# Designed miniproteins, single chains, continued (5), part 78

Each design is a single chain, and the fold is of that chain. pLDDT is the mean over its residues in the fold that is shown.

## One batch from the design tools (miniprotein)

Design m18704
Fold by ESMFold2-Fast:
Structure m18704 (fold): chain A 73 residues (1-73)
Amino acid sequence: APATRRVRLRELATKEELASFGVSPEEALERVTALLEGLTAKVEAAGGEVLKASARLTPEGVLGELEVVLPVP
């Protein structure tokens, strides 16, 4: 099998944290979605695979998740 590494990122930006930066949850959702799209393109360009890329609004704030398989250099 080709040498690969699996990487998982999961981050919650709470409504309180977003408010402290003057960012609405809806604006944060748009920004996180754009970031995940950019990261997905970079992973695929590097010969990796994206298993999960999602951003969603929760009662607590904005949840971003990314799970990828990267070729080992």
Scores: mean pLDDT 83

Design m18705
Fold by ESMFold2-Fast:
Structure m18705 (fold): chain A 89 residues (1-89)
Amino acid sequence: GDAAFQQRIDALIARANALLARVNRALRNGAISPATASRLQAQLNAAIQQLNTARTQPLSRAQRQRLVNDAQATIDAVESELDRLGLGL
């Protein structure tokens, strides 16, 4: 496989896990509601699942690229929302 593509997937999974840690900390500290935390956790877990599917399943290059691009968009959106809430600034 393309080593750069595998590195991109690994980097995105690492980012998603770091954002999950931020969400869990914000929830524990009462900075966000349980409903907000649940939604953000669901989005990040879905992105991680898409990345694992792209890595492990026998998919076309185009299908794998779409899964990775969709996961990246979700991760970027969650990070932007946490930054707007002042969580991690």
Scores: mean pLDDT 87

Design m18706
Fold by ESMFold2-Fast:
Structure m18706 (fold): chain A 63 residues (1-63)
Amino acid sequence: MYQVRVTRTRDELDFSLLPAEGVVGGEVLGPDTLLLTFDSREVAEQAVENLRAAGFEAELVPP
């Protein structure tokens, strides 16, 4: 499995409406940081691009 760390960069961004498909799990690391779990590397990499395009900081974390 693959994980993506997501951090919001501004107060208007809300984690409830994340532009990320294929999420199979997740955990809250802090008030501005989530860790999302994916079963496919390609889906996780696409989620990173979509999240960055929406103004989030996002990074693929190796399993």
Scores: mean pLDDT 74

Design m18707
Fold by ESMFold2-Fast:
Order: sequence, then C-alpha cells, then structure tokens
Structure m18707 (fold): chain A 65 residues (1-65)
Amino acid sequence: MEEELERLRERAQRVRDGAEYFEKLAKNSKDPDLQKAYQTMADYFRDEAERLEKEIEELENKLKE
C-alpha cells in the first residue's frame, strides 16, 4: 500500500515538474503563439497532477479508516 502511494506521489511530482518546465518556457518565449502553446502544455500537466493527487488522497483516506 505505501509503495503504491509512493509511486503515485513520484508520478504526480514528475507531472508537476513537467508543468513547471512548460510554464518557464512560456515565460521565456518571445513568440506569442509559442507562449500559448507552452501554457497549454503546462495547464495539461497541471490537470494530470491534480488527477494523481486526487487518487493519492482517496488511497490515504482508505488507510485512515
């Protein structure tokens, strides 16, 4: 159980790292179209991280019961 939680946390972290990476690319891009594309990618990875975090919370709640 704890191993599964750790794996999910690792995946959530990697996805969040991806979001931060694309956010930095968006901020540093001089091309407005590239800024939008990178921001869209950042938003996508952030949404995926939220999904994983919700799954982690559900598993943590089960362990507390």
Scores: mean pLDDT 81

Design m18708
Fold by ESMFold2-Fast:
Structure m18708 (fold): chain A 59 residues (1-59)
Amino acid sequence: SVSALMDNLAELAKLPVPELARTLREVYHVPEGVLLQVLRLVTGSTAETLEALLRDSPA
């Protein structure tokens, strides 16, 4: 799954943060404890920005 994530990293970076988080959870099975860190690596966004976007995202 990590190799597949790396192969698609540039494409994943184009997704909106809520859709990216959902894809990481459901497709790549990223654990909740590291999800925010993976989102930071893919998007280059700050933790504060990502937490705000995830808070307002539809489930």
Scores: mean pLDDT 71

Design m18709
Fold by ESMFold2-Fast:
Structure m18709 (fold): chain A 75 residues (1-75)
Amino acid sequence: SEEEEIRALAEEYIAKFKETIASLPKEEAIKLIEEAIEQAQKDKDEAEKRGDEVSVELAEEFIKVLKERLAELKK
């Protein structure tokens, strides 16, 4: 289904983003993650405005992953 394809693409995007972050110096990785969190929060707000519950759920999961990674890097 289209929903399953969208979720699969989101998972691939997250995996590639994690690889990119792992290749960067710590300070650059932190900055990129913080920028990604801001963008994902905006995307979530826009999805909420249009009633797109699937996109809201995906954005929330991505934000959670980003925040967990940011916390690990700041230790």
Scores: mean pLDDT 82

Design m18710
Fold by ESMFold2-Fast:
Structure m18710 (fold): chain A 73 residues (1-73)
Amino acid sequence: EEIEKLAEERAERVRAWLRQTHPDLPDEVIEKAAEAYRYSVLAADKIQRGEDASELREKALKLRDEVLPTLLA
């Protein structure tokens, strides 16, 4: 509950920051970057609890792979 709220707030901050600093980026790319960060926060929390975070980590990595070409261009 607490961690899910924190992850959502952090993702929203990333989204807002990217819109302000890189207004030329497509909204879809910004949304995927924010979601990747959200999954990363949730995965880190599970790892600290000794739980398997493989699914969350894979979701984060897939989203990062989708946005990397645009960020590297």
Scores: mean pLDDT 79

Design m18711
Fold by ESMFold2-Fast:
Structure m18711 (fold): chain A 91 residues (1-91)
Amino acid sequence: TYSEQEKTLLLLRALEAGEEAIAKLDQSDPKAQEAQKLVDEVRANIAKWSGRELAELLRKAFQLAIEAETDPLHKEALQDVLAQIDELLAS
């Protein structure tokens, strides 16, 4: 079980990883475009929304990013972060 401060730190790290990975995706892919919009929305609202709301949007962004990703190693890295977000949401 994570503390609220640990959850916030893990969420911020997941957001940073998502921002870096999604920016490298083929932006002609509608799934990559939607993932970018979601991660931008999480960043814009990081101080305003609940950690659960932010984590739920970030989860959707990572799911779309995984579907848009063509590199198997990058896809695995995205799946690892998604698993961490799922653990946060389950706690």
Scores: mean pLDDT 84

Design m18712
Fold by ESMFold2-Fast:
Structure m18712 (fold): chain A 89 residues (1-89)
Amino acid sequence: KKAEEAKKKFEEAKKKMEETLKEIEKLIPELGPLLRKGAYGVIGVATNKAKEKYKSLSKDDQLANTYLEGAKAAEQATKEAREAAEALL
C-alpha cells in the first residue's frame, strides 16, 4: 500500500512535469526536449541513489522511498523548467 501511494505521487509529479515541458516546447521547440532530457536524468540519479540508500529495507519500503525521491526530483525539475522558460519570455 505505501509503495502504491508513493507510485501515484511520483506519476502525478511526472504528469505535471510533462505538461510544463509540453507548454515550453510549444513556445521554444528545441528547449522542451533538452529540459525533458535533463529532468529525466535528475530523476534517474535520484531514484538510483535511493535504491542504494534503502537497499537494506523491505522491498515495499525501498520502492516507496524510491518513488518519493523520484517525485521530489520531478517537482524540482518542473520548477527549474518553469523558471528557465520565464527567463526567456
Scores: mean pLDDT 82

Design m18713
Fold by ESMFold2-Fast:
Structure m18713 (fold): chain A 63 residues (1-63)
Amino acid sequence: SAKFEELLKEGEQVALELMARLSDEQLDALYKLRSFNEKDKEILERNRQLIAEVRAAREAAAG
């Protein structure tokens, strides 16, 4: 639990910055490739959701 929580927290921050450089399609492809294990799947799913939400919000604000 503690190991998972720390890994998730750090992975979230690092992955978010890296994933922000990917397109929505690239994120979808990466998610599918990474679904081979549960922790990676959860991290990517969260990052995908978060990035999509951030991009949508910023795009709406920019318009």
Scores: mean pLDDT 66

Design m18714
Fold by ESMFold2-Fast:
Parts: structure tokens; C-alpha cells; sequence
Structure m18714 (fold): chain A 61 residues (1-61)
């Protein structure tokens, strides 16, 4: 099981990954649709992981 501090650290790391993927989408106007979809999926998955970590943090005393 992860401690509160470990969850916060993990959350921060995934937020950095999400922001990096978003930056790539925002700064690649000619990106092929398949690569856009892949990056959007990555952001969706990262947001889901961040949400799950937030929920785990709330469940810890």
C-alpha cells in the first residue's frame, strides 16, 4: 500500500506526464489524426490515474 506522501508524489509525476502530452497536442498543429487520438487517450488514462490516486489519498486517515 502507498503512503499519503507516496500517493502525492505519484500524482505529481502523472500530472507532469499529462501536461507534457497536452503540450505536444497544443504545439503540433499538423499531427496525424491517429497520433492525436493516441495522445488524447494517453491524457485520458493519465487523468483517470490521477483521479484514482486522489481517491486513494482521501481514503487514508
Amino acid sequence: MLSKEQIQLQKGIYEIFRNSSQWLLDNSPHMPEGLKALNEKDIENLNKTIEELTEKYKQLS
Scores: mean pLDDT 80

Design m18715
Fold by ESMFold2-Fast:
Structure m18715 (fold): chain A 65 residues (1-65)
Amino acid sequence: MQTTIDELTETIRRHKMTEEDVQRMIRTVRAAREVDPRMTEAQAEAAIEAIIEAAKREGINVEEL
């Protein structure tokens, strides 16, 4: 989890992602959960939480959709 958050934080920083870009990433994870039966709800929620935490580290406050 921590390693994933660190990697997401670096990705957001390097690509200068905006709040809109981060929200799009969250929507993509939710969409993937609906079409991929191998992705559990808990796995999708964990990924979304990691994205939100990484965004907060870069000063982006994202409301969970």
Scores: mean pLDDT 74

Design m18716
Fold by ESMFold2-Fast:
Formats: C-alpha cells, sequence, structure tokens
Structure m18716 (fold): chain A 98 residues (1-98)
C-alpha cells in the first residue's frame, strides 16, 4: 500500500541515521553511542507495531524520530538530524494516508 511505501522509506532513513550514529560513536564517544542506542530501540518498537498496525507504527516512528532529533541536536550531528527529520516527514505522510 502507499502507507507501507512511505513507512518503509521512513524506516530506511532511520536505519541510515543509526549507521551514521554508530560510526560517529566509534570516533566521538558515549553521548553519540546513546543516540545510536535510542534510534535502534525506536526502530525495534516501530517494527513490532508494523506487524499489527501501519498507523500505530507510523505514530511510534514519529515519536522515536523526535526523541532522536532532540538528542542529535544536543550532540551537534546535523547530518543525523537531517536524516531523522526526513524519516519523521515520511512517517507523517504515511499517517495522513491512513
Amino acid sequence: SKVEEELNKALELMEKAVDLAIEAAQRDGPEVARLAHEISEGLATVRANYLRSPEEAAKALIEAAQRAIDLARQVGYTDIVELLEKAKEEAEKALKLS
């Protein structure tokens, strides 16, 4: 469905964000490691909800992305912020189609 297409795009963007956060954590230390953990936990929650309800998965992704955006801004990783903001936008599109 179109909802699943937009939600899958959001998930792919969050996966890219966690990969960048893991790479940054290897260089820059424990604050960024917390960001990587937060995104990973958010993805796990979204995937668990996706099997039951794409709408609930989209809501969970929006919430998880916002928490991760706030943390990423605090640690100063603008590239991770941009990916998370795009993920949130795609999830918001999925929710509007629901």
Scores: mean pLDDT 85

Design m18717
Fold by ESMFold2-Fast:
Structure m18717 (fold): chain A 98 residues (1-98)
Amino acid sequence: SAAEALARATELLAEGDRRIAAGDLEGAVRLFAEAAEAARGDPYLRAVALTARGEALARLGRLEEAIRDYEEAARAFREAGLDPSYAEERLEEVRRRL
């Protein structure tokens, strides 16, 4: 089940990226939300999914939602023992646009 959840999260992330490439930002937001949920037990994949959703939300002008995703992504990167700087830089960028 954990291996299946990991595979599902990875496939959802890839499909989300394809939706971004196709200009379907709303579809990408939904897929990255599903990826973050599938990755609940994996802080790294959850951080990646939340960062990707935040980027799509920022491109949609949904800046407050993007801020929440980047804050959660930074926490998830720290939970994984990884550098949160990428998410924190995106967070500061979006905050300046409000």
Scores: mean pLDDT 91

Design m18718
Fold by ESMFold2-Fast:
Structure m18718 (fold): chain A 80 residues (1-80)
Amino acid sequence: GTPQQAGQSARQAGQQTIDSSPLSDQQKRQLSQQVDQLVQSIINRDYGRALQIMRQIVDTFGQFGQNVVQAITDAIQQSI
């Protein structure tokens, strides 16, 4: 697939994982914004920034952050 298709799939997978989590609406908005930045960094091949964002997501949201990061990376891998 194209990088645009991979990005769309990753955003959708991330958002579905966020929506299914028992996080507050404020936490879901914050995580959705970080997911946007993460997906953009991966599509731009800025892996250094992507790793920093992944660490921040996991540090802030723990296991739920790990679940979201995993969903994004799985979606990108399946789209390539």
Scores: mean pLDDT 84

Design m18719
Fold by ESMFold2-Fast:
Structure m18719 (fold): chain A 95 residues (1-95)
Amino acid sequence: SLAAMPEEELREKLRKDLEKIYEEEMAIAKKNGDNNSAILIEEVYEARMRYLDGVPLEDLAKEAEKKAEEYKKQGKNDLAEGLRELAETLRKAAK
């Protein structure tokens, strides 16, 4: 059971799992020339890694919300919505 795993060992396993997922998803996005997906994959990966490093979920959610507003101002609506969804996921996890 993952719940019975020592916290340090669980964090190490999650870090490795996140790195593998990031590499696989990024390779697909780059092969397809999907720059928006590549940016969102990187943002999600960075947020998850910083969470494992002890950054509060509320702070990560606020940062994602700010980036969403910045992309919306630039007319990059797909990126803004992706970061909005990331922020909502982080806020729900914080409860």
Scores: mean pLDDT 84

Design m18720
Fold by ESMFold2-Fast:
Structure m18720 (fold): chain A 101 residues (1-101)
Amino acid sequence: MFTSKDPEKREKFLQEVESGMLLINSGVSKVISKILKSKGDEKGAEEAERVAELSEKASSESVETRRKVAPLLIKGGELSPTNPEESRKLIKKAEEERKKS
């Protein structure tokens, strides 16, 4: 498909890859949540679980909404174990962008 001369097939392939990246972010965030919970960081675990849920939901959103929301959710997932407050702010922005769509 990435070797296809058909731009519609290429675009659909990229959309599937983008959706897959959000599902990976969801899976990674679930693992981070379990690790944080095992270390007694319940607040960090809750934020990571929230990133997982929102990333999974975003994977099935429209392409336009997903492209606005995905960078915020992915960065939120990365920050959730080290900076839960910044993660929470990025997640809130992602939800606001989704509501505008």
Scores: mean pLDDT 77

Design m18721
Fold by ESMFold2-Fast:
Parts: structure tokens; sequence; C-alpha cells
Structure m18721 (fold): chain A 93 residues (1-93)
């Protein structure tokens, strides 16, 4: 799971946002809570690194939302909500 999350992070840093979001969808559809949590952490790191880039922030937020919609795991849901609130806070600054 962690390898896919790192690849998604690399794609976001390269501004290959559509490819990054497709990889996030693959992680979400895997049903692996550890992979989903790793992806949420990677999306939050990318958002914080690119806080002045609205397009990256919006793509990171969409990625977290994709994971949230595909998870029934309480820890994944709570982590996703926390990440969404943090990313929204960065957009409002």
Amino acid sequence: GEALAERAKELFRARRLEEALKLVEEIAKSGDPQAMKAAIDALLEVAEEHRDDREVLEAALEGVKIILKNSEDKDVILRAIGAMLRIIGLELD
C-alpha cells in the first residue's frame, strides 16, 4: 500500500493530477485500510507542501474525498475527515 501512496505523491509533485487521482481511486477500491491511510497521509503532505497551489489543494481534497466514499473503516474515515479539514484550512489561508 505504501508504495502506491508514494507513487501518488510523486505524480502530484510532477503536477500529473489526473494520473495521481486515478492511482488514489485504485487504492480506494483495493479495500485495504492501511493503503488508504497511507494515501490520506501522502495527500495531506502534498497539500501542505503546495499550500499556495489551489489546483493541487483541490486535487488533494478530491483524493481524500474518493477514499472517504469507498471506506467503511472507522480509522480511515476519521483520518480522512481530519485531512479534509486541514486541506480546507490551507485553501482559506
Scores: mean pLDDT 84

Design m18722
Fold by ESMFold2-Fast:
Structure m18722 (fold): chain A 86 residues (1-86)
Amino acid sequence: MPLLEASRERMRAEAPALVEGFKKDIEEIKKLYQEGKKDEALRKATILSVAAGILYAAAEFVGDRETAEAFRKVYEELKKIGDEIE
């Protein structure tokens, strides 16, 4: 199935940059929380956790286990930070 193959290859190619982006966003969320901007930090953590969860599910669906594991770790870190802010 050409669409599934293309999705899997694209996921593998783009995943490292996306994971790096999430890690930078996690650092920014921690900075916002330290600055007392709790509502902004929580909102950002919530939105990014949804995005990471969707990417994890998509990677699982296309059968890319390594990419799925990377997004799962990002999802869990974002959920943990969100819980700490609440």
Scores: mean pLDDT 81

Design m18723
Fold by ESMFold2-Fast:
Structure m18723 (fold): chain A 77 residues (1-77)
Amino acid sequence: SMEAQSRAVQDQLNQLLEETERALNEGDIERAERQVEEAIDLLNQAERQGLLPPMASATYAARIMGYVIKIIIQKKE
């Protein structure tokens, strides 16, 4: 069902962002960049397929942007 597909996509996005945060906490910037790039790609695919609830895409985009900013800051130090 569309609801099951939406949940699966959200679960995968959550896992990618959890791994991004873990990588950042461990100082593994390259791993954090790979995970956040996968999250961006998945979010874009899910949005094109109409799989996300109205507010979910905005919420995930905001979370992804937060991690992108953290990566940029850590790379400058």
Scores: mean pLDDT 87

Design m18724
Fold by ESMFold2-Fast:
Structure m18724 (fold): chain A 92 residues (1-92)
Amino acid sequence: MKEKAEKIAEIFKEHYKKDYSEEELKEMEEKTIKVATEDLEALSKLPPEEVRELAERLEADRPAFLAGLSPEQAKAAEEIIDIVLETLRELA
């Protein structure tokens, strides 16, 4: 889970590095790793059938979620959604 969370944090840092200071990016990275690790570990506690349903729903809702975002935000969100879906499919 931590490795997946670190990859998510790297995506955020890559896409927002021009908009934030080095100090702000480090704080964002640390917070993202913590929150994403906790969230991904919570997914591992769900029954396999619920994990599968979550994966199907996330894939179905993806276009609607991305439609509200800027192009740069949408790109980062797509990459993060792919990591979450990969994790859900590994747990199912």
Scores: mean pLDDT 79

Design m18725
Fold by ESMFold2-Fast:
Structure m18725 (fold): chain A 67 residues (1-67)
Amino acid sequence: KRKVGVVFALASEEDVEKAQQQADEQSQSALRAGKSRKDIEVGVGSAAAKTLEEAREKERELLEELE
């Protein structure tokens, strides 16, 4: 379901789980800051994009090592 999970397919399951937990924590933090559900959805989208960028960078490093 989470795109970070599919990008981390070449990484350990632990890394995938951590990325998913971080995304959830950011959503909860925004809600505690008094943001509306709509604002949280926008914020989560931005945070997910950042996490995906990190996942892609890690995947690229793994592919380079396997060459």
Scores: mean pLDDT 56

Design m18726
Fold by ESMFold2-Fast:
Structure m18726 (fold): chain A 88 residues (1-88)
Amino acid sequence: MKEAKDLVKKKYEEKVKESIEYVRANPNISEEELEKLAEEAVRDLNNWLLQYELETGEGLLRADEFPELEKWKEELKEAIFRTAEEVK
C-alpha cells in the first residue's frame, strides 16, 4: 500500500507541475480553456488510477482505502485556477 500511495502522489505532483507550467506559458488562457485543462488533468489521473487497479488488483479508487485521492483531485483543480489568477 505505501509503495502504491507514493506512486499515486508522484503522478499527482507530475500532473500539477505540467498544468501549472502550461498555464504560466499561456497567461491569456480563457476561463473555458482553464476549466477544460482542469477536467483533462483530473481525467488523465483517473485513467492512470483505473489502469493501475486493473493491472495490480489494488483498490486505489475506493475512498475507504485511499481517502486522500479525492482531496488530491480537488487540490489539483485549485492549483490550476490559482496559478491562472497569479499570471493574469
Scores: mean pLDDT 73

Design m18727
Fold by ESMFold2-Fast:
Structure m18727 (fold): chain A 86 residues (1-86)
Amino acid sequence: MAAFKELSEKTRKRLDEKVEELVKAVEEFLAAARARPALSDDERRRMARMAVELEQMAFHYRSLGDEKTAKRLLELAQQLRDLVNA
């Protein structure tokens, strides 16, 4: 039950929307990366930036007690970093 944290639901919905947008963009870049023999430098830079954003979002979700979502975001961030460094 949450009576004194009504604002947290609005904040959580905003975070969920941003997370879904980032996840979709990440999945698109991962699919493009796997389809191509080599990644462009621009794509690698975008993926590195998205990894940082996913890590920041993961910390926010962890603060809200949502460890499952935080772990999912960190896994995607690690996949992006691995591809950028490969």
Scores: mean pLDDT 73

Design m18728
Fold by ESMFold2-Fast:
Formats: sequence, C-alpha cells, structure tokens
Structure m18728 (fold): chain A 79 residues (1-79)
Amino acid sequence: MEERIEEIGEEVRRELSKHVSDEAAEQVGRHVREGLRARHAGDRDTAAKHFQRAANIAMDAGVPNEVVSLILQEAIDRS
C-alpha cells in the first residue's frame, strides 16, 4: 500500500507540474500522499483536511476547480 500511495502522489505531482511550479506540484503531491495514508488508516477527518489543502494549493496556483476535482478523485479511486 505505501508504495502505491507514493506512486499515486508522484503521478499527481508530475501531472500538476505541467500547470504549476515544481514547488506547488510537490506540495499538492505531498498532501495527496498524506491524505491517502490517513484514509487507509481510517482517519477520515485528517484525510479530508489533506485533500482540501491539496485542492486549495492547486486552485490558488491557477488550476481550474473541475481539473483539480478530477485529479483528486482519480487518486482516491486508484488507491
């Protein structure tokens, strides 16, 4: 599971690096990884906070809300 979470986070970072700075993409990927870890540990409140932080960082960097929602939902579905 940990390896899969790292892979999903890296894929999110790579996809967002096409649209935002490397620093912003890394922050989003990190929050996605932490959100997925919390979700699998059963800590839904912590997971929601990390996913919301990831979405806010991406949207603040100029990624459309619809695109952010699709990327995050795909990451959750693939975990």
Scores: mean pLDDT 84

Design m18729
Fold by ESMFold2-Fast:
Structure m18729 (fold): chain A 95 residues (1-95)
Amino acid sequence: MKVEAYFLIRHPEDVSDEEIAKIVEEALKRVPGVSDPKAEVVRKIDKTTSEVRATFTVPEDTTDEELVAYGRRIEEEIRKLDPSLEVLGFGVRRV
């Protein structure tokens, strides 16, 4: 099934929206069960805080608790790829 997630990310002032989106997309690719990942910065809150929208596909039988677990795993993979990026929070939903 298709999923939409929003990540609120704190980052260095000089990192581009394209770099943030690329790191999030690469993190998505590292999570087992995730396919067709796409990420983009949809809102810049301030100079060091951005909202990233991610869309991806997971198994059709995925529960709401498992969707939250996907968000947490993506957060962990973002941190592994770039420790300068901090996920302040996320929301995840079926689309």
Scores: mean pLDDT 87

Design m18730
Fold by ESMFold2-Fast:
Structure m18730 (fold): chain A 81 residues (1-81)
Amino acid sequence: KVEPLTPLEQQVQDYIDQVGRDNATQRDIADRLGVSQSTVSRHIQRVDQKIALSQQRFASYPKDRQELISMLEKLGKESIE
């Protein structure tokens, strides 16, 4: 089952997005976040697993539903509660 990213996992992903995946080594992330490389490796594996499961689940939806969800996510992110 797919779970949302934890705050720490989100920080890892944000750093990768900021510097680019090819430039975001485990060592660099560990140094910037002040954690061990083993911790970073585990978080990267969990983030990749969650993203893969999320994408797999999305891909399992009917085409019409995938398109509708994509449109709603783009429109809904800016919606006022």
Scores: mean pLDDT 66

Design m18731
Fold by ESMFold2-Fast:
Structure m18731 (fold): chain A 59 residues (1-59)
Amino acid sequence: TQEKIRAAIDAVMDAHDPTALSPEELEARLTAALEAQGLAPSVAREQARRAVAFIEEAR
């Protein structure tokens, strides 16, 4: 599960500059990437929210 989360974050960060995305857009893209890794929609959404919070703290 942690490997899938890392892969989804890496894919989103490599595809576009995250500073150009709003937190809502970043959450949506991370949710989609996590679902593509095979996570359930509810789990993907929760993990995406946590990842966005972590990324925003680093800005």
Scores: mean pLDDT 72

Design m18732
Fold by ESMFold2-Fast:
Structure m18732 (fold): chain A 76 residues (1-76)
Amino acid sequence: SVFEIAKRTLEALLAERVARQPPAEAEVAEARAKIPPLAEEFSKLPAEWLREQLPLAAESAHAAAMEPAVEAKIKA
């Protein structure tokens, strides 16, 4: 399914970025938790757009994990 392809691709692309530059473990877990709903959204897009957007989404997720907001530190 397109959902499974998008999910697996996002997981692989995020894992590559985490391997090169690891964020904090909690931030990695949060980024991974956001992949299934994001993959569901991408599964509704045309296949040609999917190829371009999945790498950008993985890069954005990794960047967010590397630079946590102050609010994330005070959430228990």
Scores: mean pLDDT 74

Design m18733
Fold by ESMFold2-Fast:
Structure m18733 (fold): chain A 55 residues (1-55)
Amino acid sequence: MSIEEEIKKLKERRDKLEREGVLAAIQGDTSRLNALQNEIKEIDKRIKELEEKLK
């Protein structure tokens, strides 16, 4: 799989988690919101590492 394809999949996953985070925040599910935010941070770190390899 190409680095570009991996980045695309990670961005798609991040977008889904962001949407779930908005829903969790509206519902007041702070435990779920915190877990989703932590997963987004890990994805953001991975995207950055992969983008640096493309440059």
Scores: mean pLDDT 83

Design m18734
Fold by ESMFold2-Fast:
Structure m18734 (fold): chain A 89 residues (1-89)
Amino acid sequence: MSKEEVKEMGEKFIRAAKELIENREEVARLLASLPPEERRRAVEEAVRHIEELAEKVAELLRAAGLDELAEEVERAAKAAIEMLREIGE
């Protein structure tokens, strides 16, 4: 994978995380439409997926020498996860 491809992955991740946070009210409404058990599972699965993807993308970015972008990916993931946990209650 090229350095440019890894950089694009990081930038796309950050954009996706920001869009998720910007659409917090819509996401909350969608989750509220689910039964409690399905809502809890959906939040847990989304959190796990974001954590795993962020870890892999950050690892690739650091291997490419893009440490600042890796830190931005980690911060974006943390913000998205905190939002999902808050609205998933």
Scores: mean pLDDT 86

Design m18735
Fold by ESMFold2-Fast:
Structure m18735 (fold): chain A 73 residues (1-73)
Amino acid sequence: SERLKRAIEAASALVKAGLITPEQAGLAVMGILRGLSPEEITARTGVPLPVAQALRDVAEGKITVEEAVEKVK
């Protein structure tokens, strides 16, 4: 789905920027696919809330991948 593609692209960009680990990226993307809120992703996985929020917003088409990287920095 387009939502999944956007989430993966954003997660990959955050990993390349050194802002999150590949493990955190996988957990956050899976949480988004399961329909979890950013708060639930953080509670269940320990992924930082700003990361979970940024990835959700990219998945929903609200912000770009570049904007997500800037928000997490």
Scores: mean pLDDT 86

Design m18736
Fold by ESMFold2-Fast:
Parts: sequence; C-alpha cells; structure tokens
Structure m18736 (fold): chain A 60 residues (1-60)
Amino acid sequence: KQAEITKITSEALQMVRDGMDVDDAVKTAKDKLNGISSLSQAEIDAATQAIQTVLDVEAS
C-alpha cells in the first residue's frame, strides 16, 4: 500500500515539475489512488491530502 502511494506521489511531483498545475496533478493522483482496490476511502483521502501538501511546497 505505502509503496504504491509513494510511487503516485513521485509521479505527481514529476508532473508538477513538467509544468502541470498542482490541482491537475492532485486530481490525477487521486484518480490513481481510487484505482487501488486495497485502499479504503479514508486512506485515499489521507493520501490525497498528503500529496496536496507536498505539491504545494514543491510549487512554492
């Protein structure tokens, strides 16, 4: 679970570095997290918030 979340976070960071808007990168990451059947909605929401925070710092 955590390894997949880490991979999605890294991919989202790369998208922002490639010029994608933070909001679009977060949406893409959330869509990928929703594709992982082993994650609960609470886990998806927590991971999405963590990714948002990381991307906001990167974009600053």
Scores: mean pLDDT 79

Design m18737
Fold by ESMFold2-Fast:
Structure m18737 (fold): chain A 66 residues (1-66)
Amino acid sequence: SLNEKIAEAVKKALIDAGVPEEEAEKYAKKVLETGDATAVGTEVTIKYGSEVGQKVGEAVKEALKE
């Protein structure tokens, strides 16, 4: 499903940015449950900074292209 693709992309982007795997899994699960990647992107930008938020946004954009 689209939610699964977005959640996987968010998890990979967070791990690549150095976010611990357990935290990345929590955010990916939130995307799966809510379908709201924008809310998750905002939360990670606040917690981890703009570089992490940019990576998540890029990953979501790529997932939506499929």
Scores: mean pLDDT 81

Design m18738
Fold by ESMFold2-Fast:
Structure m18738 (fold): chain A 100 residues (1-100)
Amino acid sequence: DLDTLVRLSDELFALLSKQGVQTRVLTLGDVMTFLFRYWVDSGQLTLKEEHPDWGDNVYEIAPDSWLARALGTTEATLRELVLGVTRTLFEEGLATPVAP
């Protein structure tokens, strides 16, 4: 659920503060927006195929990136990216769900 409030780890906050994040608690959707911007800007994520349903857009992932390791693939849809990244953020303790 992209409306879930999460608390950022020190590591993730340091990364996202460069993208303009000023708080350690924000929605998962906001975290995904800032991470997506970071990955595109750093060349780790490139749009390969565009679809009318944006969730079906296909992205190429740099093979030496954290993203490729986290998802176990170098190509994913936006939907697969959101699901796989969310899982990895929680499993690695980079983001922790919190009550509002």
Scores: mean pLDDT 81

Design m18739
Fold by ESMFold2-Fast:
Structure m18739 (fold): chain A 64 residues (1-64)
Amino acid sequence: SEMKLKFAKTAQKNGEDLSAARLAQANRLKEQDPEKGQRELARAEEITKQIKEASEKSLAYAEE
């Protein structure tokens, strides 16, 4: 479905934007508090992986 594919691509872009913002915030925190920043960076990376996996699943479903 073309509409499902368009929705999936929009969701992917929104996820990528959110992921980039969280990674940037974690990197800024790491400069001030390396221990807290490292924990936030690890969490941001985990969320990024989940967003990517969800996007890939949505795109695969839309292409069926």
Scores: mean pLDDT 79

